# Ledger of designs, part 95: designed miniproteins, single chains

Each design is a single chain, and the fold is of that chain. pLDDT is the mean over its residues in the fold that is shown.

## One batch from the design tools (miniprotein)

Design m3300
Fold by ESMFold2-Fast:
Structure m3300 (fold): chain A 89 residues (1-89)
Amino acid sequence: SAFLETFLESMRANVPVLQPVVDAVRAGDLDGARAALEAIAPSSPPRVVALGYLLLGLAYRQQGDDARAAQYLARALALDPNIANLLRM
């Protein structure tokens, strides 16, 4: 998806703490991406964790796992409702 690629590049450039998550998503390693996010989550602001969950949600949707995509999107919105503004939901 062109949208996911643009979002990945934006996150890599503007949210450096999420770079390990972005790199795992680009490699197609969503289990690794989740592990990387779980490692940084305890020391990260809620908005950064929400952006990580949004990234995982978009990546799972691209792989056709709509159920997991919906779960991660819901977690992102629960941590930071302003995430909706990035999607214009």
Scores: mean pLDDT 82

Design m3301
Fold by ESMFold2-Fast:
Structure m3301 (fold): chain A 104 residues (1-104)
Amino acid sequence: GSVTLTQSGLPDGTFGVQWVRTAPGQPPELVAYLDVDDPSRRLYDPSVAGRFTISVDRSSRTATLDMRDLQPSDTALYTNQAIVPGPDGDGVPVTVGTHQLVVE
């Protein structure tokens, strides 16, 4: 099956977006990253490459993770993070929302 995770409410000044997942009994892992200023700059974990697609709609300030060919190993808590400027201009990850996914 397939599922789309949609997260609204990206902060103003967001220049990167990432999805991190925490599977039962496993450490958090970076699943996908997108550079908002250069959307051709997308990175995926090898476990999801070719199955997941990260995107951002700047006008609605919405991040989307399109998930195809779902596997039981995709069962996890999915956290959306926005990368925003910190006090010194460095990127700081800020949690926007969390989504629980269960795959049979």
Scores: mean pLDDT 85

Design m3302
Fold by ESMFold2-Fast:
Parts: C-alpha cells; structure tokens; sequence
Structure m3302 (fold): chain A 85 residues (1-85)
C-alpha cells in the first residue's frame, strides 16, 4: 500500500541520514501516527513534554490546545496526501 511504502521510506531515511536526536524523535512520532499506534493527542502531548524538558518551561492549557489543533490539521493533510498515493 502507499501508506506502507511511505512508512518504509521514512524508516529508511531515519536510518540512513545523520539526523539530530530531535529530528529522529519527530520522525518516529510521524511514523507512529501513520501506523495508528498513537493518537494525534498522545503525539502532541509527548512532543510538548519533550520541548518542556529541553527548555525547562511549561505550556499553558491554551497553548496545548492550539498545538493539538495544529497537529490535527497536519495529520488530516498527511492522511489526504497518503490517500492520493
């Protein structure tokens, strides 16, 4: 399937490229989202927690809701793109 091929390409990219730790984690989250292993809500939470840990800061409830909305939009666009492949 197109989704399966896309996931395989992402996994190969993560393995072959000298990606930073942050880039690898982002790619892993995208792969998990495409595979349906985690929800957009869970992926958003994990990403925000990683940023909070790295920068020693905390996001407000409003900022978390905005981040979730943006990821929902990106996930929808990705699903539409994969459906065309």
Amino acid sequence: SAREKFIAQLEAEAERDQLSESQRKQLELVIKLIEGKISVEEATKEMLEEIEKKFGTKFSEEEREEALRKFEEEAKELEELLEKL
Scores: mean pLDDT 71

Design m3303
Fold by ESMFold2-Fast:
Structure m3303 (fold): chain A 68 residues (1-68)
Amino acid sequence: SAEELIEEMEELIERYKAGELSPAEFLERMTEIQQRIDAIRDELSEEEKEKVREVMERAGELLDEAAK
């Protein structure tokens, strides 16, 4: 479900913050989940779409900090 995919993205963010994933591994795994979400995007509620946007923004901020 979309909720489970969003929760998996949240878990990836926490694991990345804990140093368990490299920036490259984090990006790869986030991209895989994003592709799954995109495949079902038309079935998502507006609230679920907003949650995905917020999680992706946080992931992008973390990757931008790692790239500096």
Scores: mean pLDDT 81

Design m3304
Fold by ESMFold2-Fast:
Structure m3304 (fold): chain A 94 residues (1-94)
Amino acid sequence: GSSQLLSPVEHILLTARRLHPDATRLSYAQLREAAREVTREYSPGMPDFSDTVLDAFWSMADPDNSGFITDEDMIALGERLGISPALMRRLLGL
């Protein structure tokens, strides 16, 4: 679902950029690492991010199965989820 999915995705992307500040693209492993850090950092009572949610996000962001999500892929995904390109660039530190 749109609104509930947006908040976890935003937190995961921001965390991935904090953990990998020099990276211009993210792998699935880096996204998964960020999801674990979000769960640990913000609340021990927060539900774990399911692989289903991460797989759905990855399928939308990397439909060609390149193995990476670029900043442009994240901007395009954001637009599909109702986040403006300008806001997404700001969230990614661009």
Scores: mean pLDDT 66

Design m3305
Fold by ESMFold2-Fast:
Structure m3305 (fold): chain A 57 residues (1-57)
Amino acid sequence: VSKKTKDKIVKLVTEELQKGKSEKEAIKIAAKKLGKSPKTVKKVVKEYEDQQAQKVN
């Protein structure tokens, strides 16, 4: 998965979470919008959270 696609996944998941959706629902919505597997989206989100855990709460 390219960095550009990963950035897009993170942005969409974050937007859905800001709307009050659960993490599971946000992942499903992002996967559907991008034509990706929910498994792939979940993995990308986990990697992003691991990176951000050192910078932001």
Scores: mean pLDDT 76

Design m3306
Fold by ESMFold2-Fast:
Structure m3306 (fold): chain A 65 residues (1-65)
Amino acid sequence: SDHAARNAAIDALIAELKDPSLSAEQRHRLLSALHLLMSGRHSIETARAVAAGELPPLPEEELRL
């Protein structure tokens, strides 16, 4: 289901974010993708595009709330 796929994508992003070698830019994209998935308002495909750098990341303000 979409719900199960979304939860799996969230878990994968959380695991990836534990990598200390990520650049600040890579981390910002992954955090943006995680926020989009956790909000439930955006598709998994949209979140993947943000994580891949194909779409712009969210403003930092939205990631700290």
Scores: mean pLDDT 80

Design m3307
Fold by ESMFold2-Fast:
Formats: structure tokens, C-alpha cells, sequence
Structure m3307 (fold): chain A 99 residues (1-99)
């Protein structure tokens, strides 16, 4: 099953977060060119909620490097202190439940 990378504002274990499924074939600029994702990232920064980047993407057969995840966050204007890079299956499960 081939699907595009997705992002959603989710609550995991009572914690609000913006979850981004990082596609290995997408450039950081491709994320910055998505106005809906830019708006989600801007709200996350303004509210001080974490931006969690899933580097084992559901919608891509290739994992993303932690550096690529940080480059995506930087392109979206997210400060490093709000960025979490994860392989945690809990965030994968939360994204699937939101889909």
C-alpha cells in the first residue's frame, strides 16, 4: 500500500503533539511548500507543543535519518527544543488511528 506522508495534531497518553510522518523521498522544502502543514507547525510553535517526527514512516518503505527529520523541522520553522525524533510504535499507532 503506497500513501503520501501525513501530519496530524494528536494526543498520545494525554500529551498534545504535532506528529509528522517523514517520507524518505520528500525534501525538507516539500514540507515547507505545504500550506496546511506550515499552519500546523506554526500553531505547534505558538502553543509550545512538541513536534514529533516519525522516522519509520507508515507511507514509505524507506526510513528517514534523524538529520533529515531535523532538516524538515528547520524548514517548517520549528525550534530544536520542540522537536522529537522517534521510532516509537505508539506514535505510528496514533497516526494510523487518526487516519
Amino acid sequence: MLEEPRAAELEVDGRRALLIDAGANATPQDYADDPELVALAKRAVEEGIPVIIQVTPIFSPRPVTPQQALDIAKALGVPEELVEVTNDPRYTEALLAAA
Scores: mean pLDDT 71

Design m3308
Fold by ESMFold2-Fast:
Structure m3308 (fold): chain A 87 residues (1-87)
Amino acid sequence: DELKKLDEQLKKLDEQIKKIEEQLKKESDFDKQVDLGVQLVDAAVQKTVAVIEKIRLELKKKGDDTKDAIVARIKEYIKKLEEKAKS
């Protein structure tokens, strides 16, 4: 099940992001802070790609995998990210 594999991947990425954020809060070495920042960005990019793939597969399962439906769901995800960033 492709959707189940994506859910497992997203869970692992969320756990990875949380661990990196916790490490970054405790890290006092500048070079290591930069390395952790790069790892955080990489994990966030991987999560975004996985979310887009999940949106596509969920819409395909419903029989509503039109370009307009996919774009609308991506826009909703971006809006949620913007709201979270403001918090």
Scores: mean pLDDT 80

Design m3309
Fold by ESMFold2-Fast:
Structure m3309 (fold): chain A 87 residues (1-87)
Amino acid sequence: DKEKKLAAVDKQIESTVELVKHLGIDKLVVLVLFEDPEVAEYLKEKAREAAEKLGLKELVIYEERTEESILEYQEDVTEAILEAVKK
């Protein structure tokens, strides 16, 4: 169901934006786990819009569905949160 996947993207971006704003994170890290190219492109576009709107220094997008990509994504997210908490 494409509509459900697009709604999931919207919720993911909204939740991430709220966290970034609340913690003062200056980096947005996104993992694209959607097989549908239109859903994947929508997620990337929404992430780009959010990063620009928040004035973030860096936007990192992980598109590969590999263990390596997932671990790198998790590490980047953890580092961004840790850096924000130390401030």
Scores: mean pLDDT 78

Design m3310
Fold by ESMFold2-Fast:
Structure m3310 (fold): chain A 62 residues (1-62)
Amino acid sequence: AAEEDRLEDEILRLLVEDPNITVKEIAQRLGISEATVRRLLDRLAERLGTEFDYETNRFVPP
């Protein structure tokens, strides 16, 4: 619970710093699985009122 919240903040930070960062690179930098990154990206997108666009690999408005 608390660790997942920290990971969401780290993911957001990485995306703000490098908008072209990939799911694989986020997983490598945070030392977590790609499946966990995808799960956290879905939650982060909901919190930000956005959707994750897999075609452009970025968060976009719905």
Scores: mean pLDDT 76

Design m3311
Fold by ESMFold2-Fast:
Parts: sequence; C-alpha cells; structure tokens
Structure m3311 (fold): chain A 85 residues (1-85)
Amino acid sequence: SALLEKLQLLRDQLLALKAEIERRGYVSELLMIQIRILQQEANELLLSLGREPVPPIEADASVEEILAAIDALLAALDEAIQSLS
C-alpha cells in the first residue's frame, strides 16, 4: 500500500540521518531541518492511524537527546509498519 511504502521510506530516511549524526558527532542546522520535516511527516501519518505522535525536539537539544528522539520516531514507525503488514 502507498501508506506502508511511505512509512518504510520515512524509517529509511531517519535511519540514514541517524547514521550521519553518529558518524559526524554533531547535528548541523540543515540536518535539524531535515529531522524536523521527517518528524512532522511521521507524526501526521501516526495520527492518521490513531497512534500517539512523538514529542517535538527542543531547540537546544543535545546530540544525545536528538538521537533519542530519532530512536523514538523509529520505534513508532516500526510499530505502525508491523500493524499494516
């Protein structure tokens, strides 16, 4: 389904951003913009499925807090994907 494909694409994009952050050890402004866009798209899909959205990342979040937020998004997307499979 188109919804399943979109959830899988968002998951793969978040995994790629996570790997880049882990490799670099920092989060650039451009990476934060990309993360926020993917979080918004993921939360819109989660809400459409009757699921709880992941809270927004704070403006002054540490690298560890940003990675934890990405992990929370990945967990929510994985649960949504499993429910549709």
Scores: mean pLDDT 88

Design m3312
Fold by ESMFold2-Fast:
Structure m3312 (fold): chain A 87 residues (1-87)
Amino acid sequence: SELIKNGVPQSVADLFLKRAKELGLSDEQIKELVPVLVTATRVGVPSNEATIDLILNNWKPGKEKELVERIKNATSGTLGGLLEALS
């Protein structure tokens, strides 16, 4: 719902939830990652499988707020910029 309200396509939102659950993330961890995906979409990172996989494979628990801030300031709408923000 929040993902769709913020411009993430339904197919991407569904894929994100599926992949996060398959990786064993709790409902709480998934909720904390929603602002990360929303922020990436808002700064122009493509809303697709590659972006979801980059976020889910490189995020660090407890740093979701810091990651949102880094994405806002550094991503510039590229997957490379997103990967740098996740490092």
Scores: mean pLDDT 74

Design m3313
Fold by ESMFold2-Fast:
Structure m3313 (fold): chain A 89 residues (1-89)
Amino acid sequence: GMLSDALSSLDTIIEQLKSAKTMQEIEDLFRQAMAVASQVLDQLTVDIAEGMWLIQIGVLKVVGGSLKEYIDAAIKIIEQLKAEIQKQQ
C-alpha cells in the first residue's frame, strides 16, 4: 500500500545516506525523503522536518560538524517521519 511503499522508500534512502560521501549527496537524499513523506503526510509535518534539517545544518556549520554528524542528523529526522507514517497504519 501507499504507506508501506513510503516506509520502504525511506528505508532505502536511510541506507544510501549511510554511504554518502559529500554534503551534496546528503542534501539530495534528504530532499528525496521529503518528497516521499509529502505523498503520505500532511504539509505541516513535512515543513517541520525541513525546518529541523535547516536548524541542524546551521548548528553543525557553526560547530564544525563532520559529514557523519550531518548524515546522523538527516537519518534521525527521516526516522521521525517514518514514525509519523507508522501511526497512520
Scores: mean pLDDT 90

Design m3314
Fold by ESMFold2-Fast:
Structure m3314 (fold): chain A 89 residues (1-89)
Amino acid sequence: MSELEEIEERGKEIEENWANMNEEERKKAEEEAKRLQAKGSILRGLTVDQVVSNYKAALKNKNEEAKEFYKLALEIMGAEEKIEELEKE
């Protein structure tokens, strides 16, 4: 199956086991789920320009969760230097 289908299946596994997880397991699953969401978005065609635009919007709106997510997406895409450029502007 496609890599997108594998990501979706793993996300469902996390959701199904969520009720049976302890606090430590949930923290690890939450981090994994964030990475899976970022990878899935990238595979669906999320571009560096779109992530940069969304990161700027998160900075303007002081949305810390969105800022963290788009920072992670840029790191996964190998465009971490864009974060430094945006923070200096």
Scores: mean pLDDT 77

Design m3315
Fold by ESMFold2-Fast:
Structure m3315 (fold): chain A 85 residues (1-85)
Amino acid sequence: ATLEVDESDSVEEILERIEELFKKGETRVEVTGLSAERAKELAERARERGYEAEIVDEEKGEVLIRLSEEKEKELLEKEIKEEIS
């Protein structure tokens, strides 16, 4: 999936949108429209949350975020508990 953002979107809001996409079955989200500084911040914070993050183009503000195997299991377990239990 591709997520286009602008300077009005906070890094927290971007991460929340990415997590919503992961819950919907996406395993990879490409984020575009960031400044170089915000691309670095997003990548660092995604990694802190246990996701894989790669700065594809720092100057253009392009970051690829991927769901790790552990995070995929965690999200599936959470969804089963919240929706069924």
Scores: mean pLDDT 74

Design m3316
Fold by ESMFold2-Fast:
Structure m3316 (fold): chain A 85 residues (1-85)
Amino acid sequence: TEEAIARLVAEARAAGASEEELRLLELEGRVAARLLEIQRRLEAGEELSEGEQRFLELVEEAGRAFEAGAPIPEIIELLERALEA
């Protein structure tokens, strides 16, 4: 939930996380929540929407960028674009 994400961000801030780390944590939480929602809908026999397909493609792109050592701001931009899909 957004409340759970806000709590995790607040705990990380109290632990001394950077603003980039806090933003990434917030986006990761929102992406994880949407992935679980999509998985449940697929298990119920529902088809992926065009927006959900674009979301998954951008999340995979962000994962590949992270593995390739891309800067954190580039990963943040990809995740933000995914959540707009």
Scores: mean pLDDT 82

Design m3317
Fold by ESMFold2-Fast:
Structure m3317 (fold): chain A 81 residues (1-81)
Amino acid sequence: MAEEEFNASAREALQGVVDAAKRAGASPETVARIQELADALVERGVNEIEGVLIHIEVTVALKHGDFDGAVEILERHVERL
């Protein structure tokens, strides 16, 4: 089947970002924005490696309570696609 594993891995990595934001105590509005950006990255064809790297970068920002930085990282990656 065409790229189901690849697409699933990228989607899982980006869903992990949304789940990390929820666990970090982000507001519902911030969680919604992160979900929107994660969905946009998947729709624009972010690859599995990019998805994992984005997950790592955003998770670091979330660990520091930098929700604005987490959103900015995701927006920057969407702009490059």
Scores: mean pLDDT 78

Design m3318
Fold by ESMFold2-Fast:
Structure m3318 (fold): chain A 68 residues (1-68)
Amino acid sequence: SDIELLEEILKKLKESQEFARKIGLGFRYAMDGKVEEAAKILGASEKSRKELERLSELVREYDAMMAA
């Protein structure tokens, strides 16, 4: 009983950790300008894809400003 519950909790924790890694990887790709890869990883809608493109643009604008 307790062991079965613990095993289910560990399974859900692993699934949650994998989801968190996926989200992190997706945003990292978006910040690197790899919006298509980011959208695929995140399963992003068209609206969310545009938000990822905007994030990529803002990072590039910031980097350009700091390099000037």
Scores: mean pLDDT 77

Design m3319
Fold by ESMFold2-Fast:
Structure m3319 (fold): chain A 77 residues (1-77)
Amino acid sequence: SLEEDAQRLGEAVAAAPDAPAREAGARAGLDEERAARAIAAMASGIPPSEAAYRAALEAIRAGAPALEALAAASEAA
């Protein structure tokens, strides 16, 4: 579920806050799109906002650290 994806991603980010978002997502068992949706859910709730999802996905693709991707999603939400 999206809630479980967000929880697992949050745990991965807490363990290595400076790691690229792509690595945190992979550790949580998520591809880029699922990681972006999980970050958007953490930033904007469930269902996540489209703006938060797009911001998270862009940050992940740019190689941003997980916390930076979360900040971008939160600002866009």
Scores: mean pLDDT 83

Design m3320
Fold by ESMFold2-Fast:
Structure m3320 (fold): chain A 105 residues (1-105)
Amino acid sequence: SRRRQLLMVSVALSVVEAWLTAQLLKKKGEKTPTSETAIKSFDTGGESAFKAALEIGRENKDEESIKLVERGLKLYKEGGSAEEWEELIEEINRRLAEIERQLLA
């Protein structure tokens, strides 16, 4: 079902966006209400979350979402500026909005 595929991709991108947002807040020196243990656990789970999202994108043949997740994984592995993280988060949120519109159509 196209609806099921869109929902799976939406969940995967939402997890990636949440992780990137948490890392951006950390890079900006903004304190999240999350404990240090929770932040560390989130950091160590990042690569696994990106790999899972890539697999979901590939299974659903969503090339746009795959490219966004690959950019996130590259920023995770190589590092990047706060501006690069903000740009990627904005692009993921635009893709999520497009998927939501398709689900409502």
Scores: mean pLDDT 72

Design m3321
Fold by ESMFold2-Fast:
Structure m3321 (fold): chain A 70 residues (1-70)
Amino acid sequence: DEIKKKIEELKKEIDSLRNRIATLERQAVQAVLDGDYETLARLQAEIKALHDRISELENQINKLEEEYKK
């Protein structure tokens, strides 16, 4: 089913984005330890943008799941 395939693709994209966030969070910890607040601010903004993207993808999954229930 095309809808199920699209949902699985979106879930894989979310997993990829979560892995990217984990990498950036480790870099943010290092920036704090280094006192590099400019890098920390940049990383926090990037992490926020990735979380916002995950929320958009989760909303898409919810819409596709509702279409599948019809």
Scores: mean pLDDT 86

Design m3322
Fold by ESMFold2-Fast:
Structure m3322 (fold): chain A 80 residues (1-80)
Amino acid sequence: EKFGRELNEVGEIIYKEVLPVVEAGLAAGMTPDELRRLIDEEGEKVLKILKEKGYSPFAIQTAKVALELLKRRAEARLAA
């Protein structure tokens, strides 16, 4: 489906661009505050790229939600 493909592409961009940075930050012993800042900085770059590539407002909003969930997941991994 057209929307499903767009959402999958957005998810792959976040996975490729943001997740490795989060993994590196966790391995480096970053604090939750430092990780949130790092995810926010990388997330803003991704959102700008999505907007420039002409992704729908729905896909951009979904990317914002995915980035917030990624921050919460990273915080949970530090608490474990």
Scores: mean pLDDT 77

Design m3323
Fold by ESMFold2-Fast:
Structure m3323 (fold): chain A 70 residues (1-70)
Amino acid sequence: PFDTPATVRNIRTVADRALEARGGRPDITAAREVLYEKLKELEKRVGPEEELSDEEIDELAEAMEKARSA
């Protein structure tokens, strides 16, 4: 659980932090690009200030995993 809502803005911040922690590997960078594209789509639907549903968060996780796996 986040003290801050799981919004598009907050998830981008978490992704940046995760990339720093993992040393900026190429596969993680590709996953970040996919995540950002998915977040942009969600932001267009609900805006950057709205909390994402668990299902939307799962979609983001799957998109990241798919990018990592190529």
Scores: mean pLDDT 66

Design m3324
Fold by ESMFold2-Fast:
Structure m3324 (fold): chain A 81 residues (1-81)
Amino acid sequence: KLSESAKTAIVTVAEQGGLDEVVELLKKHGVTAKPVPLDRPLSREEAVRGIQRILREEGYDVPVDGKLDEALRKALEEALS
């Protein structure tokens, strides 16, 4: 299960990177964390790598390859359940 700090970090990088599908997934799972403003916007790849790193820090076995594929989406859904 993801910590509240990890959920906040994922919301922040997903919103800054324009990952609308991830933001919608977080809202669907009741994540109420507000994004923390960053000094600059993230590229889509930077945001995906950020999410992958956060999941690895929380103990999920995901590659840090910058790809928002079905495996990463499934890992997010499992982590948010």
Scores: mean pLDDT 78

Design m3325
Fold by ESMFold2-Fast:
Structure m3325 (fold): chain A 71 residues (1-71)
Amino acid sequence: MAELEKKIEEARKKAEELLNEAKKKGLEQQASDPSITQEQLDRGLQAAELGAERLREEEIERAKKEAEEAA
């Protein structure tokens, strides 16, 4: 339980970090190149969010399966 909870927390933090990094990178890119549209920034952010969500779900499911096999 505690270890699974820790892994879930870590996966969540990694997802949040990835999202923040994508946000920061998008802002920096737009600041240096004004031709970059808001739509392109939104698309990049959405892709990062989907990737993070999927990674989290797979990691949690794997951890749960391993815990169940050990039981």
Scores: mean pLDDT 74

Design m3326
Fold by ESMFold2-Fast:
Structure m3326 (fold): chain A 76 residues (1-76)
Amino acid sequence: SLMERARELVERALREFEKWLRENDLSREEIVQELLRLARRLEEELTALGVPEDERNLLLQEFAARAAALIAEYLA
């Protein structure tokens, strides 16, 4: 379904971000820049896929919340 493909895009972005965090010794500034880059790309991909605005916003909020948790674990 459309929403299953949309969720896979979110999961892929989170896996890419987690791998990048694990493989690099990063400043907070570098982490923020990569997060913004991935969020922008994800929004573009969800928009291109035709995800409705309400569902797109919820998926982007989920991405942001889960990415924040990964950052907190990395900085601990």
Scores: mean pLDDT 88

Design m3327
Fold by ESMFold2-Fast:
Structure m3327 (fold): chain A 73 residues (1-73)
Amino acid sequence: MAAELAAQAEEAHRYVLEHLRTAEELRAAAEAFRRQAALARELARRTGDPAFGEVADRLEAYAAELEARAAAA
């Protein structure tokens, strides 16, 4: 499960970088990644599985990158 979430997050991030261009689109994508990160963090708390915490950290990093890119656009 956690590995599948990580793979999906990476694929979504690649899609966003390839296809989304406007600051508004990048900010919307960042918000979506932050929502998924919150869900992954809750799964980490409930299961005690650190893999979900790692997924949450990665999703937050992607969101921060997209927010920075949106601000520069």
Scores: mean pLDDT 82

Design m3328
Fold by ESMFold2-Fast:
Structure m3328 (fold): chain A 60 residues (1-60)
Amino acid sequence: SAKVQEYLQALQSASEDVRFNAAVGLSELVKEHPEARAPLQQALLKETDPSVRSVIQSIL
């Protein structure tokens, strides 16, 4: 899905607000797009913001 790719790219943003919104968007899409789970696990390893980490953990 193009939307999944957009959100996965947004997780690399320098802005924590952009990364947070991307993680929330992916939480709505992960059921229909399970391929997003592996990139989210990789993003969690690099994420330092506790709010963004919390959203990603809630998806996984």
Scores: mean pLDDT 85

Design m3329
Fold by ESMFold2-Fast:
Structure m3329 (fold): chain A 81 residues (1-81)
Amino acid sequence: VSQEELDKEVNAALAIISLAVAYNASLRKGDEETAKKLREYLDKVVKAVEEGNYPEAFKIAAEAARELGLPKTAEQFEKWA
């Protein structure tokens, strides 16, 4: 495993964890609509990662972050793409 390959796997895991944390926070707040959208984004990110399509995974994660009003987080995910 190369360092570059490992960095992509680690960054993908961090993106998934970030969205999962946001999903659980939305559930605790009773924001079912935001939770539903985050679950759909999570499923798409996980699928892209399983397919080895890291650029797509990071783009989807960035889209989710922008929809949550987290532009700096979205920019970070876009840099990892």
Scores: mean pLDDT 84

Design m3330
Fold by ESMFold2-Fast:
Structure m3330 (fold): chain A 95 residues (1-95)
Amino acid sequence: SAALGNEYARRAQLLARSVLAGHKALEYLKENPEKLEELAKQKGVSVEELLEEMRRRMEEAIRLAREYLELAREYGADPSLLEAAERLLREAEEL
């Protein structure tokens, strides 16, 4: 059970880190609109559609991270892994 809890805590951490990376990517694209247009063109979508897809993926990752964190607590994950997951998720949600 503890091993399963630890696995869920690590998955929550990975998802939270992916959201943090996504926010950094969005910030970069906001500061570099020519790169945003290039990426949208490369993917065959509008700039608006690309930004919406990025936001949707980050929202899904936060939702999944919350679910995995709840499972990690339920299965008795190591407190240090829980604390790391909670901290990363808070950072991701604040952006």
Scores: mean pLDDT 89

Design m3331
Fold by ESMFold2-Fast:
Structure m3331 (fold): chain A 61 residues (1-61)
Amino acid sequence: MITPENVAKVLVHAYDLPKELIPDIAKAIEDRDAERLSELLQGRMDVGGAQRLIDSFHSLS
């Protein structure tokens, strides 16, 4: 089952981010907060990209 935490783990690994960001990234995905998700990814994904990721996740849920 795909979960916000599992998506957050993939993003942290893909962008070489601190693992401590996993719960905050998962919450941003769950809360549909594209601006916060973009900030947590440290500019590696813009707000539009974050919104598309969030929309795709919730389409699969």
Scores: mean pLDDT 82

Design m3332
Fold by ESMFold2-Fast:
Structure m3332 (fold): chain A 52 residues (1-52)
Amino acid sequence: MTIHWFNSKEEGLKAMGPTVINRRFFGVSSEEELQKILNDPSAVSSPILYKV
């Protein structure tokens, strides 16, 4: 799975472009939360991650 990591949701949205409908936004505050997102079997789309 390819992930995108940004400093804010706004930066992620700006970089995402026309693939908006296939993306999910997740705020993460720790490496553990990141790992949970990456190992989630429902995470079919490449997620857009941002720092909380």
Scores: mean pLDDT 62

Design m3333
Fold by ESMFold2-Fast:
Structure m3333 (fold): chain A 109 residues (1-109)
Amino acid sequence: STVDVTVSGDVTGETRGEPVTGPFEPVVMPGTGRVTPGTYEATLEFDGVTARGPLTVTSETTATLEGVLLDPAGREGGRLTLTLVGSEWMPSYAWLERADGGRVTLTIT
């Protein structure tokens, strides 16, 4: 499956399960900094699903993850391409908020 997530200073989603229009406060996790352009190993977690693969950072604002989806037993169940567009990246991870109010954790190693 392809999942597109935009991370910017303007993030939309849900507050208390209610749809919102316009930006709401993004969640910032410890380890704030910038990721230098390059290729990293990354793990993406969302809704109990794990995706692992190379993360290619092309600029301070753009990265692409090409991951394999893993079930709880670690077996390959699919593929994920995720394009991240944002103003800043964390050195080790980022919090992403989806339009449906779900949260995504991206860990960079």
Scores: mean pLDDT 52

Design m3334
Fold by ESMFold2-Fast:
Structure m3334 (fold): chain A 58 residues (1-58)
Amino acid sequence: GMFSKLREFRKELTKRINELIKQKKSADEIVAELTPIERKRLDELFEEAKKKYEELQK
């Protein structure tokens, strides 16, 4: 389903970010290297994580 595809995309995005981290790039440099689609998905993942964190605190 849709969630399975999102999970696979998250794995691929995480691998790419980890490779950029291995190259000792800063957070700003990593964001600059991302495509507009990857950047939007990273923002979506951040907002999802923030919402989950807030739910766990209730």
Scores: mean pLDDT 68

Design m3335
Fold by ESMFold2-Fast:
Structure m3335 (fold): chain A 91 residues (1-91)
Amino acid sequence: KELLLTVGALALEVLRKEGISDERAEEIIEAYREAKKAGVKVDASVLAGLSNEARGAIAALAEVLEKLGIKIEDIKIDKEKIKELREREQK
């Protein structure tokens, strides 16, 4: 679980640099999880409104995760823990 939490923090950091807020990134990952549970593909509308660069970052992230044996829908996003880690590194 520690690895999935660390990967989640890194994923949010990568997406944030492409202009995707932590809240939006979490919603995107959640949509992937819900789509998998329902046995359908994630709705393309979830990615609507994102720039080509932001969509590219999500695709690149998914490829990196797959090489690590992790699927994007398996990432555990603990918003509180991620915020604590970021705040502690700055202070």
Scores: mean pLDDT 68

